# Designed miniproteins, single chains, continued (3), part 85

Each design is a single chain, and the fold is of that chain. pLDDT is the mean over its residues in the fold that is shown.

## One batch from the design tools (miniprotein)

Design m11130
Fold by ESMFold2-Fast:
Structure m11130 (fold): chain A 74 residues (1-74)
Amino acid sequence: MAREKFREYLQKAKEALEKGNVDEAIKYAREALHYAPNRDEIAEALDMLAEVYEKKGDQEKAEVFRRGAERLRA
């Protein structure tokens, strides 16, 4: 259940980002983070949030999420 929702929202975030719908991508990436069941999947959701905020021009938030993902993989 949780993994299915995680993958669903992560995919929706990727599709929204590719279409340039940054606000939708943020919404779906946050939902993916909420449903992430383990460290690796939390890191994937944080990487997606970093990529979305980088595209939005919010470098400070992008770096926070990127560092969060790196810490989970260390």
Scores: mean pLDDT 83

Design m11131
Fold by ESMFold2-Fast:
Order: sequence, then structure tokens, then C-alpha cells
Structure m11131 (fold): chain A 74 residues (1-74)
Amino acid sequence: MTPEGEAEIDAGLAEFLALMDEYWKRLDELENTPDEEKRREMIEEYAKLSGLTPEQIEERLKRVKERIAEKKAA
């Protein structure tokens, strides 16, 4: 994987995180609590689409989330 390819995947993960955040907010509006199993399923599906393992997706989601938080703070 090239650094440019990794950046594109990280950008996709940032969009995925935004979609997950919207999903969690919509569930909260419907008085529903997000299920950990559902979160795991979404990560597994995204891993299949990106050609990565679920563990790699979790690691990248963590890094992307930290990067977004840092940019928000700046």
C-alpha cells in the first residue's frame, strides 16, 4: 500500500465515521441505543469493501478520529 493509497482509505474512513456518527444520533433520536454487535458488523463490512481486516479498520478509525479531533481543536 502506498502512502497516497493509505490517505485515500483514511479519507474514506473519515466519511465512514461521519456516517456512523449520524447513525448513532438518529438512533438516539428514536430512543434506541446503538448495539455493539451492529458496530462490529459495520466495521466488518467496511473491512471487506476496503480490503483490510476488521482489526486494521479499528486501528485506522482510531487514528482518523484522533486526527479529526486535533483539527477540530485547532
Scores: mean pLDDT 66

Design m11132
Fold by ESMFold2-Fast:
Structure m11132 (fold): chain A 81 residues (1-81)
Amino acid sequence: MDALLEEFVAWLRARGHSEAVAEAIAELIRRHSPSEEEMRLLAEALERVLAEDRELLARVAPEATSFEELLVAIARLLREE
């Protein structure tokens, strides 16, 4: 497992997300093999969502079947601001 991905999962868990949510996101990342730029975009988007409602992310993340769908779902949450 990539050390960056392990740190990302630990970061999500430290912020109160369940292991299931963290692992679902990690699996989407592993399948997509995103660039460092894409990982930075995801981290920035998650920081914004977590400032509003942690439970919204937990509700949306399990429904995403790809990294692209996860980013779209997060973008929708940010647009609902």
Scores: mean pLDDT 63

Design m11133
Fold by ESMFold2-Fast:
Structure m11133 (fold): chain A 55 residues (1-55)
Amino acid sequence: SPLEEAIARLVALVRAGASREEIAEEALKLVKEYKLSDDEAQELADAILKELAKL
């Protein structure tokens, strides 16, 4: 699904050591490009914030 692909791409950026600014920019880009719903955008944001908190 678009949401799963977006999460996977952002997790890959986190693992590659991308800056939080780069991750935030990519997240906004993916929300717009995949036209994620409000619920999907929230799930993406929550997943990425949780991943960043582990660093």
Scores: mean pLDDT 80

Design m11134
Fold by ESMFold2-Fast:
Parts: structure tokens; C-alpha cells; sequence
Structure m11134 (fold): chain A 106 residues (1-106)
């Protein structure tokens, strides 16, 4: 419903404000609540991935970025973040592919 979409947006914005303060675990709680309200909110999945990346949890970040891409396949930001996560894991061939995809979508 419209109210669920708006609630998910607000929860995602609260999570992003907490993440900006370095409160990554609390940000994750709010992003997960946003996803429970609206599981198709690509922005919530993207930001959940960013929070896990900020915690150095790159494998989990990749799963969430993949979900964001499945919902928003033209997301330059999601492909760039996915490339960065693979780079941090030393998976340079995968990182290169996703950076290239992000460049193609610009």
C-alpha cells in the first residue's frame, strides 16, 4: 500500500541518519524494518549493504547489493558498491566486471 511504501522510506531515512552518525548496528535494525514493511524497496537493500560494508562484512554486503540490483537493475550506485565489496575481498576480476557495468549505466 501507499502507507507501507511511505513507512519503508521513513525507516530507510532514519537508518541512513544513524549510519551517517556511525551507528551501523542501529542503522541495520531500521533498514531491516524497512525491508519487512516493503521487501521491494531497492534503496533499503542498497543501504543495508552499505552498512554491512561499513562494518567490514563484505560477503553479507554483496548479498544485499545483489538484492538491490535484482529490484533496480540500472542502479549505478549498487554496481559501484558491489565492485568495491569484491575489491575489498581481493576478488579483482569480479570487481572489474561490476565497475564496468556501473560505467556502462552512466
Amino acid sequence: SFYSLREAEILTDVGSALRKQGKYEKAIEYYKLAIEVDPNNARAWLNLGKAYRDLGKYEEAIEYFDKAISLAPNSVSAYRNLGQAYQQLGKFDEAQKYFQKAQELE
Scores: mean pLDDT 90

Design m11135
Fold by ESMFold2-Fast:
Structure m11135 (fold): chain A 67 residues (1-67)
Amino acid sequence: KPSEEEIEREVKAALAEIYLYLGKQAYENGDFETAKKWYEKAIELAKESGEFGKRVLEEAQKLLDEI
């Protein structure tokens, strides 16, 4: 069974994915400033998520570099 720390990291990773999604939506709307803020929040949470956040971290960093 997952530890409480493992569950917390999974929850943070899920939230990071939501922030990444919101950033992508803002980017599609041409709101690059809002997209940047969401990508930065996604990166912060993904870093706290350990291995569960690895994919989100890499994707958010790449997308942030493109704006």
Scores: mean pLDDT 83

Design m11136
Fold by ESMFold2-Fast:
Structure m11136 (fold): chain A 60 residues (1-60)
Amino acid sequence: MSQEEAIEIGLKAGKSLYDSGFSIDEAVRSVRHALRNLGASEETVEEAVKKVREELEKKE
């Protein structure tokens, strides 16, 4: 999985969870778990999680 693909998947999942009433921390935790299950490297997971957190924090 490319870093760009992981970021896209993470943003879609994270935004969906946040819009459904999950906290930013809960959404980020779920995204991290999902990306690891998809076989993304730890470096890719952390970069995607960072982008997801930044975008969700802007919505507050």
Scores: mean pLDDT 81

Design m11137
Fold by ESMFold2-Fast:
Structure m11137 (fold): chain A 92 residues (1-92)
Amino acid sequence: SAKLEELIKELEKKFAERGIELEASVEGDTLTLVFRNLSPTQLTALALEGIGLELDGIRVKIEIKGDELTLVLEGLSEEQMIAYLEDLLRSV
């Protein structure tokens, strides 16, 4: 999706302006977000957001390595991915 790809690029840019490196990828119904250079407060906030995400059919996997956080969201429609990324964009 062109809209999804453009939204990912805008998110990566906006997080970079805050000193956070974001790498986002989509494969089928799976959205993977890798955040690097997170402060402890930023890491905690994003991890809690991932834990608290409840949508029909979504599975969330969270991996933490130092200041790096990986969120894997599985079972999403394109509309759910767009809604989540737009919400994330508003919270940055």
Scores: mean pLDDT 83

Design m11138
Fold by ESMFold2-Fast:
Parts: structure tokens; C-alpha cells; sequence
Structure m11138 (fold): chain A 70 residues (1-70)
């Protein structure tokens, strides 16, 4: 569906920005964890598991934002 594709792409953009911020802050271990979750979400999306993929990117983004706040 177009709505799920758009949501997924928007979340990928946001998590990409957060991932870059983590790297700039020297939080490489946390950045790696976020990247691993994003990689898994991309696998799920490719398998047609769109809701699971979207949820996993949301989790990765929330984790990244929480780490950035510290």
C-alpha cells in the first residue's frame, strides 16, 4: 500500500538522521544497534511484512532519540 510505503520511507529518513547524530556524538555502539534494527526492518519489508518492518524502524528511532537525549 502507498500509505505504508510512504510511512516506512519517512521513518527511514528520520532514523538515518538520528543514526548520523549518534555517530557525530561518538556513540558508535548505539549507532550499530540502530543500524542492525534498520537492516532487519529492511529484510522484513522485502518479505512483505510491512507492519513489522514499520514497527521495528519506529523502535530503532525511539531508541536513537533516547540515546541522543543523554
Amino acid sequence: SMEKEEEFKKLLEEVGEALNELVELGKFEEAKKVAEKVHKALELYDEGKYDEAIELVKEALEYAKEVIKK
Scores: mean pLDDT 86

Design m11139
Fold by ESMFold2-Fast:
Structure m11139 (fold): chain A 58 residues (1-58)
Amino acid sequence: LVEESRKIGEETLDPEEAARKAAELASKKGASAQEAVDAMKATVDATLERQRRLEELE
C-alpha cells in the first residue's frame, strides 16, 4: 500500500490529487484509517520530492 502510494506521488505533481488517489487505493485495499493516513503522507512526500527535482533540472 505505501509503495503503491509512493508511485502515485511520483507520477502526480499535485499533492492534493495524489493524496486523494492514495486514499482511494487504501479504501480499495480495505486498509485501516492509520494505514490510509500513512499512505497519503507517503504520496504527498513523493509528490513534493518530484517537484523539487524538477525545479533543480531547470
Scores: mean pLDDT 72

Design m11140
Fold by ESMFold2-Fast:
Structure m11140 (fold): chain A 62 residues (1-62)
Amino acid sequence: HMAEERSLQLGREIGETLRIIGEVVDEAIKKAKEAGVSDLTKIMTPEEAKRKIEELREERRR
């Protein structure tokens, strides 16, 4: 292992975190469309989204 390996690992963690964020946002968008709401914050507040992201990250760590 060398410095490049550490950079690749960090890149993977960032990539996975971004994917989780994307999944949470996509779910909120789908719910908003189903409810006929244009404002995503009516479906999920930024704080709720943050909690969902943390939950999914913890699940993946298990």
Scores: mean pLDDT 72

Design m11141
Fold by ESMFold2-Fast:
Structure m11141 (fold): chain A 62 residues (1-62)
Amino acid sequence: MLSDEEIREILEKAEKVIEEESDPVVLRAALHELQELLKTITNPELKERAEKLIERAKEKLK
């Protein structure tokens, strides 16, 4: 399992990708990775952050 520190690092990188990228293939890859990561998160703050990023990625894919 990933540590909270590792999860924060992944979420930070995912935030940047979702913010900067407009390519649907890249956005779908980031969305899938975040959805898989979310299944492993037990920290409520990090879980909420991941859920918000998933919503943002879905919004960009509409």
Scores: mean pLDDT 81

Design m11142
Fold by ESMFold2-Fast:
Structure m11142 (fold): chain A 124 residues (1-124)
Amino acid sequence: MTDEDLVEILQKLFGLTPEVAREVLDLIRAGDYEKARELIKKHLIDTGALREEEAEREAERLVWVLLQMLEDDKVAEALLELLKEDLTLARVYLDWLYENGEPLPRTAEEMRKALDERLARGSA
């Protein structure tokens, strides 16, 4: 997995700029997870994407997901594949990762089937 692939995931899923995404990756690789969380939180608040409490939770989740992606290329590959198909599928996979705490690689097809079933049950 390349740094450019990780930057694309961070930009498309979390709304980070390429510059902020690269700095976050450098901080995480240096083991400075606290500064990485603070940078993400500041960016999300400054851009008006999230309120302070929500930005803090999202920053913590994002650092955790980045650690998973750096430990297992399959997580980053699955997110990139899903992003090419549908942003909603990538978000469903991300929610699954947060809920289960274990990164299991999933194909875009498997996630699409799960999303279709969920949407069919939720449609009025």
Scores: mean pLDDT 71

Design m11143
Fold by ESMFold2-Fast:
Order: sequence, then structure tokens, then C-alpha cells
Structure m11143 (fold): chain A 56 residues (1-56)
Amino acid sequence: GTAAAVEILKSHSDGLEALRALKEAGFSARTIAAALRELGHPSSEAEVAAALDALG
């Protein structure tokens, strides 16, 4: 869920490393976008999906 994605984001100082970890863990763009909003970093699901695509 979103709480697990928040903890992964908090455990990484680099945003790209955090996104790689979330992608490898199988989190959806929707869940990642929700976790980013919880941390005060608003991102759309489409923006997160584009970032995940760029990593693969």
C-alpha cells in the first residue's frame, strides 16, 4: 500500500534510486504518486508512469 511506498521513498536520499526501488518492488504509478503526495511532493500518476518508463 501507500505507506510501504512512503517508507521506501524516505529510505533513499536520491529520487531516481527511490523510483528504481519502487519499480523493482512492483508498486504502481498510482500508489507511488499517492506516496509522493503524502510526503508533500505532488506528482500526477502520468508523471510517475513516465518516470518509471524512463527507468526501464
Scores: mean pLDDT 81

Design m11144
Fold by ESMFold2-Fast:
Structure m11144 (fold): chain A 99 residues (1-99)
Amino acid sequence: SITISNVSAASSVAGGGTLTVSFSWTASAPGTYRLILEKADASNPNDWKFVASKTTTATSASFTVSNLEKGKTYVWRVKAIDLATGATATSAPVTTTVY
């Protein structure tokens, strides 16, 4: 099984419309993971849209997202897929306002 934890979303205080989403996970065995970042507008929080993906053998990752609308509040979630087993996990959503 996979459990995603330590999800955070931090906007750049310099006001660049940039945000970093960081997270970690635990799995029952070492593996290769496909990671998918999705976002929704806080005004429509179930309209999940693909943002980015990566593949890693690590147990932590981050995504940096740019060109976001300043002053807007987004909801973020991450999905992890174990490529060997097909096991999947989806994080609890985290909400942040972009500066």
Scores: mean pLDDT 79

Design m11145
Fold by ESMFold2-Fast:
Structure m11145 (fold): chain A 78 residues (1-78)
Amino acid sequence: AAEHYAAALEAYLAGDEEAAKEHLAKAQAAAPPSEAELLEVRLAAAEKLLKDPSLSEEEKKELEEGIKRLREELEKLK
């Protein structure tokens, strides 16, 4: 489930809406991942995207703030 959600998110960010829908459907059909698993997948995807040198400084700053918020949210689920 988590792997299909990660693939759906990556496809969506790449602008491939059909691939995103396909992966999302597979994730939902298997079993939806827990809130913690979804946050971990989003955090991993955001951290990977932050390593992309083609990102603008503004996009990097937004991702850094997003990562910070995702980490805080995950900590609250302890």
Scores: mean pLDDT 72

Design m11146
Fold by ESMFold2-Fast:
Structure m11146 (fold): chain A 75 residues (1-75)
Amino acid sequence: SANERKVKELKKELEEIGERLKAGELRSTDELRQAAARAVELYDKAVSLAKTQEEKDEITRLFTEVARLLAELKA
């Protein structure tokens, strides 16, 4: 349905942020801050739309990976 498509889209955007961080495309303090803010927005929206615990766990896993990468790059 529409919600399933939206969750898939939001998950893809979270994965893309993680990929850009790994590729070194986001390096400045402002870029990392904007990426962090966007990741939080994507996480909140995706979790609110997710119907199953397995889907919520998958979203949380993706968000945690992005958060870990951001923390490593700020250290």
Scores: mean pLDDT 85

Design m11147
Fold by ESMFold2-Fast:
Structure m11147 (fold): chain A 62 residues (1-62)
Amino acid sequence: SEETKKLVETTIEQAEFLKSLETDPALKEQIDKLIEQLKENENDEEKVKELIKQFFDLVDKA
């Protein structure tokens, strides 16, 4: 949906910003994997929701 695609776009922008501040290469790799999965699954609303939850869990640990 239009809303899901916009949510994916916004989350990727937030993930790229977090990556720019991160110094841990392992966390950068995890962020890159989440960005790639969001791009690959942009038409799967349930998967997008799961990936966004994973992103926020990662933010809480960083």
Scores: mean pLDDT 80

Design m11148
Fold by ESMFold2-Fast:
Structure m11148 (fold): chain A 80 residues (1-80)
Amino acid sequence: MKEEQEKKQRELGEELMKRAEKVKSNEEIYELAKEVAKEMLEFVKQNSSEEQVKEAEKQVEEELKKLDELMKKGVDLREV
């Protein structure tokens, strides 16, 4: 289950990066990251324990917070 979660996260991350190449704004990249995170959390909820779900939710929250901070600093999210 953990290995399957990591594989799904990697696949979603690769898809996000491909979509990010086509978008022109940090806001669009951030919205795509939120959508990918939602899909990942739904997968984790269906295939993992409550403990793993809480861990994944916390990781998603921290990652989205970092992206928001980078966006506010004017960093191009495509370079991250």
Scores: mean pLDDT 72

Design m11149
Fold by ESMFold2-Fast:
Structure m11149 (fold): chain A 57 residues (1-57)
Amino acid sequence: MEVEKEIAEEDQRFLKELDERYNELKKAGVSDQEINDFIREELKKRDEELEKRIAEA
């Protein structure tokens, strides 16, 4: 339960940081396709890390 709560809080913080980064990239003139690719890659890496951490818990 404690590990799951920690992971959930980290995930929400991670998503907020991704949203902030998305807005920064948009302001910098990065293409929507590049931004979407970046975000999808970050989400995939995070999901893989979460699965590993849950398995190790």
Scores: mean pLDDT 76

Design m11150
Fold by ESMFold2-Fast:
Structure m11150 (fold): chain A 113 residues (1-113)
Amino acid sequence: MEEEKRYNELKKLLQEFARRAEAAGVATLVDFSEFEKDGKKYVKLVLRATEDGRLVTVEVSSDFDIRVEGPSVAEIEANPALRRLVDLLGEFFDKISELYAKRQAEEAARAAA
């Protein structure tokens, strides 16, 4: 129940990021899909950066596993349009990092290793 609520919140945040990126004209939505693998739910977002046509892929699992595939930090620093997309991604991660930090802190506090 709590896991499903967290998954739906992460999915909503990812949808908000995509919408804001399109509204800012820095990326276009290519794909937004959901899938299950090994009993875990995943949401996958694929955006195309407006400036260089590069794909940015974001995957989020129900277990809070976040994967981003896209331009490197060096490429972003060299390209102002990619920087705008990364600024929006940063806002998305700021919202997610609070949930992630709470879970990690709780797991660390409970670990007797």
Scores: mean pLDDT 71

Design m11151
Fold by ESMFold2-Fast:
Structure m11151 (fold): chain A 80 residues (1-80)
Amino acid sequence: ALAEARALLEEAVARLLAGEEVDVDELIARLRELGLGPELEALTARHGHEGVAEAELLARVAGLEDPEAFGAWLVARLAA
């Protein structure tokens, strides 16, 4: 559900901003289970400007305080 995706994204951003380690593989797996698989595949295929914009949109839908920073972080991690 989108509410669960929001909770996971908010936790990941909070941990990142606090300088804590985030298990990206676990986060990606949980987002796929919540039906965000197509969006994550699109980000992997288009990890440039379009991928960042899509990640920002996901973060904004989730109600995160810093969707731009989260979008850039997620795309960079998917590209690694």
Scores: mean pLDDT 70

Design m11152
Fold by ESMFold2-Fast:
Structure m11152 (fold): chain A 58 residues (1-58)
Amino acid sequence: LPELEARLAEVRRKIDEVEKAIKTAVENGDFDTVKKLTEELSKLGREEMRLLREIAAA
């Protein structure tokens, strides 16, 4: 449980950082970076969902 909660906190922190990076890339017109960061955000969202399921089952 504490390990899963720590991993969830890390994933959520990464999501926040990626969202900030997307905002900066949009402001700079760097749409190539926006595409890559959006894909990374999708992967982080899947990991968050998996961790939430494991925490709920524990």
Scores: mean pLDDT 84

Design m11153
Fold by ESMFold2-Fast:
Structure m11153 (fold): chain A 73 residues (1-73)
Amino acid sequence: MSEEEARIIGLVLRAIGAYLDGDFETARRDLMEAIELAKKLGDKESIRLVLKTARQMGLDEAAEAAEKALKEL
């Protein structure tokens, strides 16, 4: 796993933890950062992971950003 892929996974895991603590703003920000990193890598699988996670959490802004990123790649 590359350093960048490890960073994306770390952001998603931190977002899940924040969501479980009721910190939806931190969860959203971490997912948005994960999307930007995955876009730079062309990593569609990581963007799909973020999209699924955001949809399951009801974080609409992050879900919309992930959908847009997939269309651009």
Scores: mean pLDDT 85

Design m11154
Fold by ESMFold2-Fast:
Structure m11154 (fold): chain A 58 residues (1-58)
Amino acid sequence: SAGEGAAKAAAEGNAAAGQMGAREIRDLGPDPELAEKAERAAREGNFEEAAKYLRQAG
């Protein structure tokens, strides 16, 4: 179902981002200032903020 699939995808996406976020953010960070902010947000558990900083970088 669309609603159930979307909720499950969001939960799994957050889990995957949590486990890999800090390391992947550092690997992808061509801009160290934005990479640092993204890494900080990921370490605090704010993966939406981390994604936002990465979006600003690219």
Scores: mean pLDDT 62

Design m11155
Fold by ESMFold2-Fast:
Structure m11155 (fold): chain A 82 residues (1-82)
Amino acid sequence: MEEELKKVEKGYEIAKKMIEKIASLKDKEEAIKLLEKFIETLERDLEVLKTDESLSEEVKKKLEEKLEELKELAEKKKKELE
């Protein structure tokens, strides 16, 4: 459980940096398209997570929280580029 929570945090930091790198692209149109694709992926992951019976409730809640935070960040960055 502790190990799983640590993996979630690590994945969150990597994904967050990726969103920020995408938002920093000199090609604004490409950045918007990539952020849209990222948001779609996060929404799909959230839907899959709701039906996942293999994860503990604590890990599942932390994953939901982090995926929602990443989605909000990506949506905010997309709006700033539009």
Scores: mean pLDDT 80

Design m11156
Fold by ESMFold2-Fast:
Structure m11156 (fold): chain A 110 residues (1-110)
Amino acid sequence: SITLTQSPASVTVKEGETVTINATASQAVPAKYVSWYKQKPGQPPQLLIRHTSERALGVDSRFSGSGSGTSFTLTISNVKLEDTAVYYNQVTAPGYPVTFGQGTTLTVVS
């Protein structure tokens, strides 16, 4: 199985700042199998990024993904109050179960 570890576990930032969330995989993962999700309480998970760096339909350009091998990053620029959520790195690879990182809790303050 592949294990995903996210850092930081939680972060608080002011509106307008840039936040970086990292994920480390226990083994190298092809870029095409790496995604990022946003989860708010009471709402379904929203796909933000697929294939490591491709923004999903309707996702703001403030969200970007990058990475390769075992290291993957979600960057949120010009953060807004509405970005307060838990962010999950996810890997879906052939021969492995779908794996999620433990999540990063982002709190945005004015």
Scores: mean pLDDT 90

Design m11157
Fold by ESMFold2-Fast:
Structure m11157 (fold): chain A 69 residues (1-69)
Amino acid sequence: SMRARKERAIAELRRILAEDPENAGVWAQLARLLLELGRREEAREAVEKGKEAVGYYTEEMKRVLEEIE
């Protein structure tokens, strides 16, 4: 199912971030998938943690924040 595929992708992205926490693109992708699953609070959290780790918001992070609103 699409939900199961997104849940597996989220688990893989979290694994990548455990090894490479400064990967801005992976933080943005994690936030997007969480938002697509309706997990808005976790999507916001992923954006803010990503910004803290990387030092800036990517364009995709900004789009996720706009869609949470």
Scores: mean pLDDT 88

Design m11158
Fold by ESMFold2-Fast:
Structure m11158 (fold): chain A 80 residues (1-80)
Amino acid sequence: SKKEEIKERILATLREMIKENRDKNPDLAQKLEEIRKLVEEGKSIEEIKPVFDEAMKLATPEQKAVLKGIYSLIKKAEEL
């Protein structure tokens, strides 16, 4: 249950970022959508990391802070 609650929070945050960036930064939105799909499919943090690193290169400093938070939550969920 706790792992599922963290997963739902990650997915909600990713969906919001995708919506906000669809028109303003479509390349970032595409990478965030790929991360969302990997998280939904239960892929490991090692499998997510390459796409995450690509998203980080496209993100503003404020967006990078949010993405680092998401990465920490993914890591925490995997350790549960």
Scores: mean pLDDT 86

Design m11159
Fold by ESMFold2-Fast:
Structure m11159 (fold): chain A 69 residues (1-69)
Amino acid sequence: SRLDRLRELYKRLEEAIAQGDLPTAREVLAEIDRLLREMDPSKATPEQVEILRRIAELGERVDAAEAAA
């Protein structure tokens, strides 16, 4: 399911950030962005909205870390 894929990508993103692997974190964010381009946000479930909010928070952390490098 789309939710299962988002949860898998969220976990991979968390692991990449924890290891300081910014290139991998960026690749995972790009994969998430591709999935989002195929989604209708008006049809997102509450569970999908919550995981996407958490992914957005991690994306901001990646952007900040890249800007600081």
Scores: mean pLDDT 81

Design m11160
Fold by ESMFold2-Fast:
Structure m11160 (fold): chain A 62 residues (1-62)
Amino acid sequence: MDPEILEIQSRLAALGYYRGPATGVYDEELRAAVLAFQRDHGLAEDGVPDAATRAALRATDA
């Protein structure tokens, strides 16, 4: 179980981007959610939850 992936899944689920289970596994559904979030927030649309994507997720969660 990857705690970083779990955090990303939980945040994207709270924002309505991710509808899959919080498994701690980076799958195709999570990658699609990351891409959608990156697109909506003007980030690089690469599907990788990098530092900028994580920072934006934390800022948006409030």
Scores: mean pLDDT 77

Design m11161
Fold by ESMFold2-Fast:
Structure m11161 (fold): chain A 55 residues (1-55)
Amino acid sequence: MSMEERKERLLEALLRMKEEGASLADLERAVDTARAAGLLSEEQAEEVKREVAEA
């Protein structure tokens, strides 16, 4: 699976969590965890954080 596909799947999961009442801080922590695990680049992590905050 490409990093772009991983980013899209993570974004979908995070948007669902936001709909279920997760805080932005919880969502940002999840993104930071994925970046630390090497699943996302730093740039992709920042993009996902922006998308989640704006949704």
Scores: mean pLDDT 79

Design m11162
Fold by ESMFold2-Fast:
Structure m11162 (fold): chain A 62 residues (1-62)
Amino acid sequence: DVAAELERIQAETRSEVDKLTEKANEALKNGDLETAQSYLKKRDEVLEEGARRARDLVTAAA
């Protein structure tokens, strides 16, 4: 079920993005700019991977 798998990918991506954003904000609050930058970079990678997985799934189902 492509729709169910897309929903799962979106939910997983959203959850991981939220977690990384919270960690980045905590690092910023503590003045740890290097750690904050690392979490923001990982967040961007998670977003790109989620979008790629969704695209690949839709393409494979076509």
Scores: mean pLDDT 84

Design m11163
Fold by ESMFold2-Fast:
Structure m11163 (fold): chain A 78 residues (1-78)
Amino acid sequence: SDPASREEARRLGLQGITAAQNGDTQAAVQYFRQLADLAQSQGVSDAAQYANQARQAVQNGDVDKAIQYIAQSMSAFS
C-alpha cells in the first residue's frame, strides 16, 4: 500500500478507537467509515471489511470488538 495511505489509515483507526472509548459512537462510526472508504480506494478489501465490521460493532455497543476489528483492518493495510 502507498505509505501516505497507510499513515492516514492508522490516523483514522486511532481517532475512531479514541471516539469509541469516549462513548462518541457517531464520531467513531464516521472515522471507521472513512477508513473503510480509504481501504476500498486503495484496493485493500480485507481492511475495508474489517473497518465496516468495526462500525457495526460500535453501533451495537461492543467497543472491545470494534477495537479488535480496527487492529485487523490496520494490519491488512500494511
Scores: mean pLDDT 87

Design m11164
Fold by ESMFold2-Fast:
Structure m11164 (fold): chain A 62 residues (1-62)
Amino acid sequence: DLIEEAERLREEGARALREGRYKEAAEKFEKAARLYSEVLGEDHGLALGAREAAKAARKWAG
C-alpha cells in the first residue's frame, strides 16, 4: 500500500526532524510527498504538507 508507505516515511521524517537530522528528514519527506502525489494527486493536502515539510527541512540542513 503506497499510502501506508508514505505515512511510514512521513513518520520517519518527523522523527529525524525532532532529532535534528535535517538532511535525513528532508529526504524522507520528499519520498513521502512523491508517493502522496502519485496516489492522491499533487494538489492534495497530504502531498502539499509533505512537500512543505521537505522544503523546511532542506533549509535547516543547509
Scores: mean pLDDT 86

Design m11165
Fold by ESMFold2-Fast:
Structure m11165 (fold): chain A 62 residues (1-62)
Amino acid sequence: SMEELEKKLKEIEELLKKYTVESAEKAMELRFEIREELSEEEVKKFDEKVKKIAEEIEEKHK
C-alpha cells in the first residue's frame, strides 16, 4: 500500500540523515528489498522520492 511505502521511505530518510557509510549501506539494502516487491511504475516513483531525499541531505552537508 502507499502507506507502507511512505513508512519505508521514512526509514531510508532517517538512515541517510545519519550521514555515515554504515547507514548508507543499510539504506541501499532496504532500497533493493523494496524494489523487489514493487511494480515497474512504483519503482520509478520510489526511486524519484529517494533521489530527492538524498539530494536534500547532501545539500545540508555542504
Scores: mean pLDDT 78

Design m11166
Fold by ESMFold2-Fast:
Structure m11166 (fold): chain A 118 residues (1-118)
Amino acid sequence: AVTLTESGGGTVAAGGSRTLSGKVSGVDFSQYALAWLRQAPGRAPENVATLSSDGALVAYGPAVAGRATISQDLSKQTSYLHLADLQPADTATYYIVLIPEDGGAPVFGQGTPLTVVA
C-alpha cells in the first residue's frame, strides 16, 4: 500500500520560515507528479507547488511565488516544501498529493497543520 506522511508544521511567527516534509512509501514516487496543496478553514484547497514526474517542470501558486521552494530526495522518497517570509495568510493544513502518470486517481496525504501568528 502507498503511505504518505507529512510533517514539519506547527506554530511559527510571521516573517519566519518553515520546511515541510512529505515522505512516500510503498511506491517509487519519482514516477509520479507531486503537488503540495493547502486548505485554510472554510476555504477551497489551493495549489502551493507542483513538480513533474521527471523533475523538469516546477510551478508555484501565485500566493507563494518567490518565497516557496519545492524539492525532493529520491533516496529518502521525501518531498520538501520550504516557505520563507511567512504571513498569517499562510495558515492552513498542508498536504502532498501523488498524481499517477497513467490517469489513475490521485493519492492524498494526511496533512500537516501550519499556524502563522502575527
Scores: mean pLDDT 84

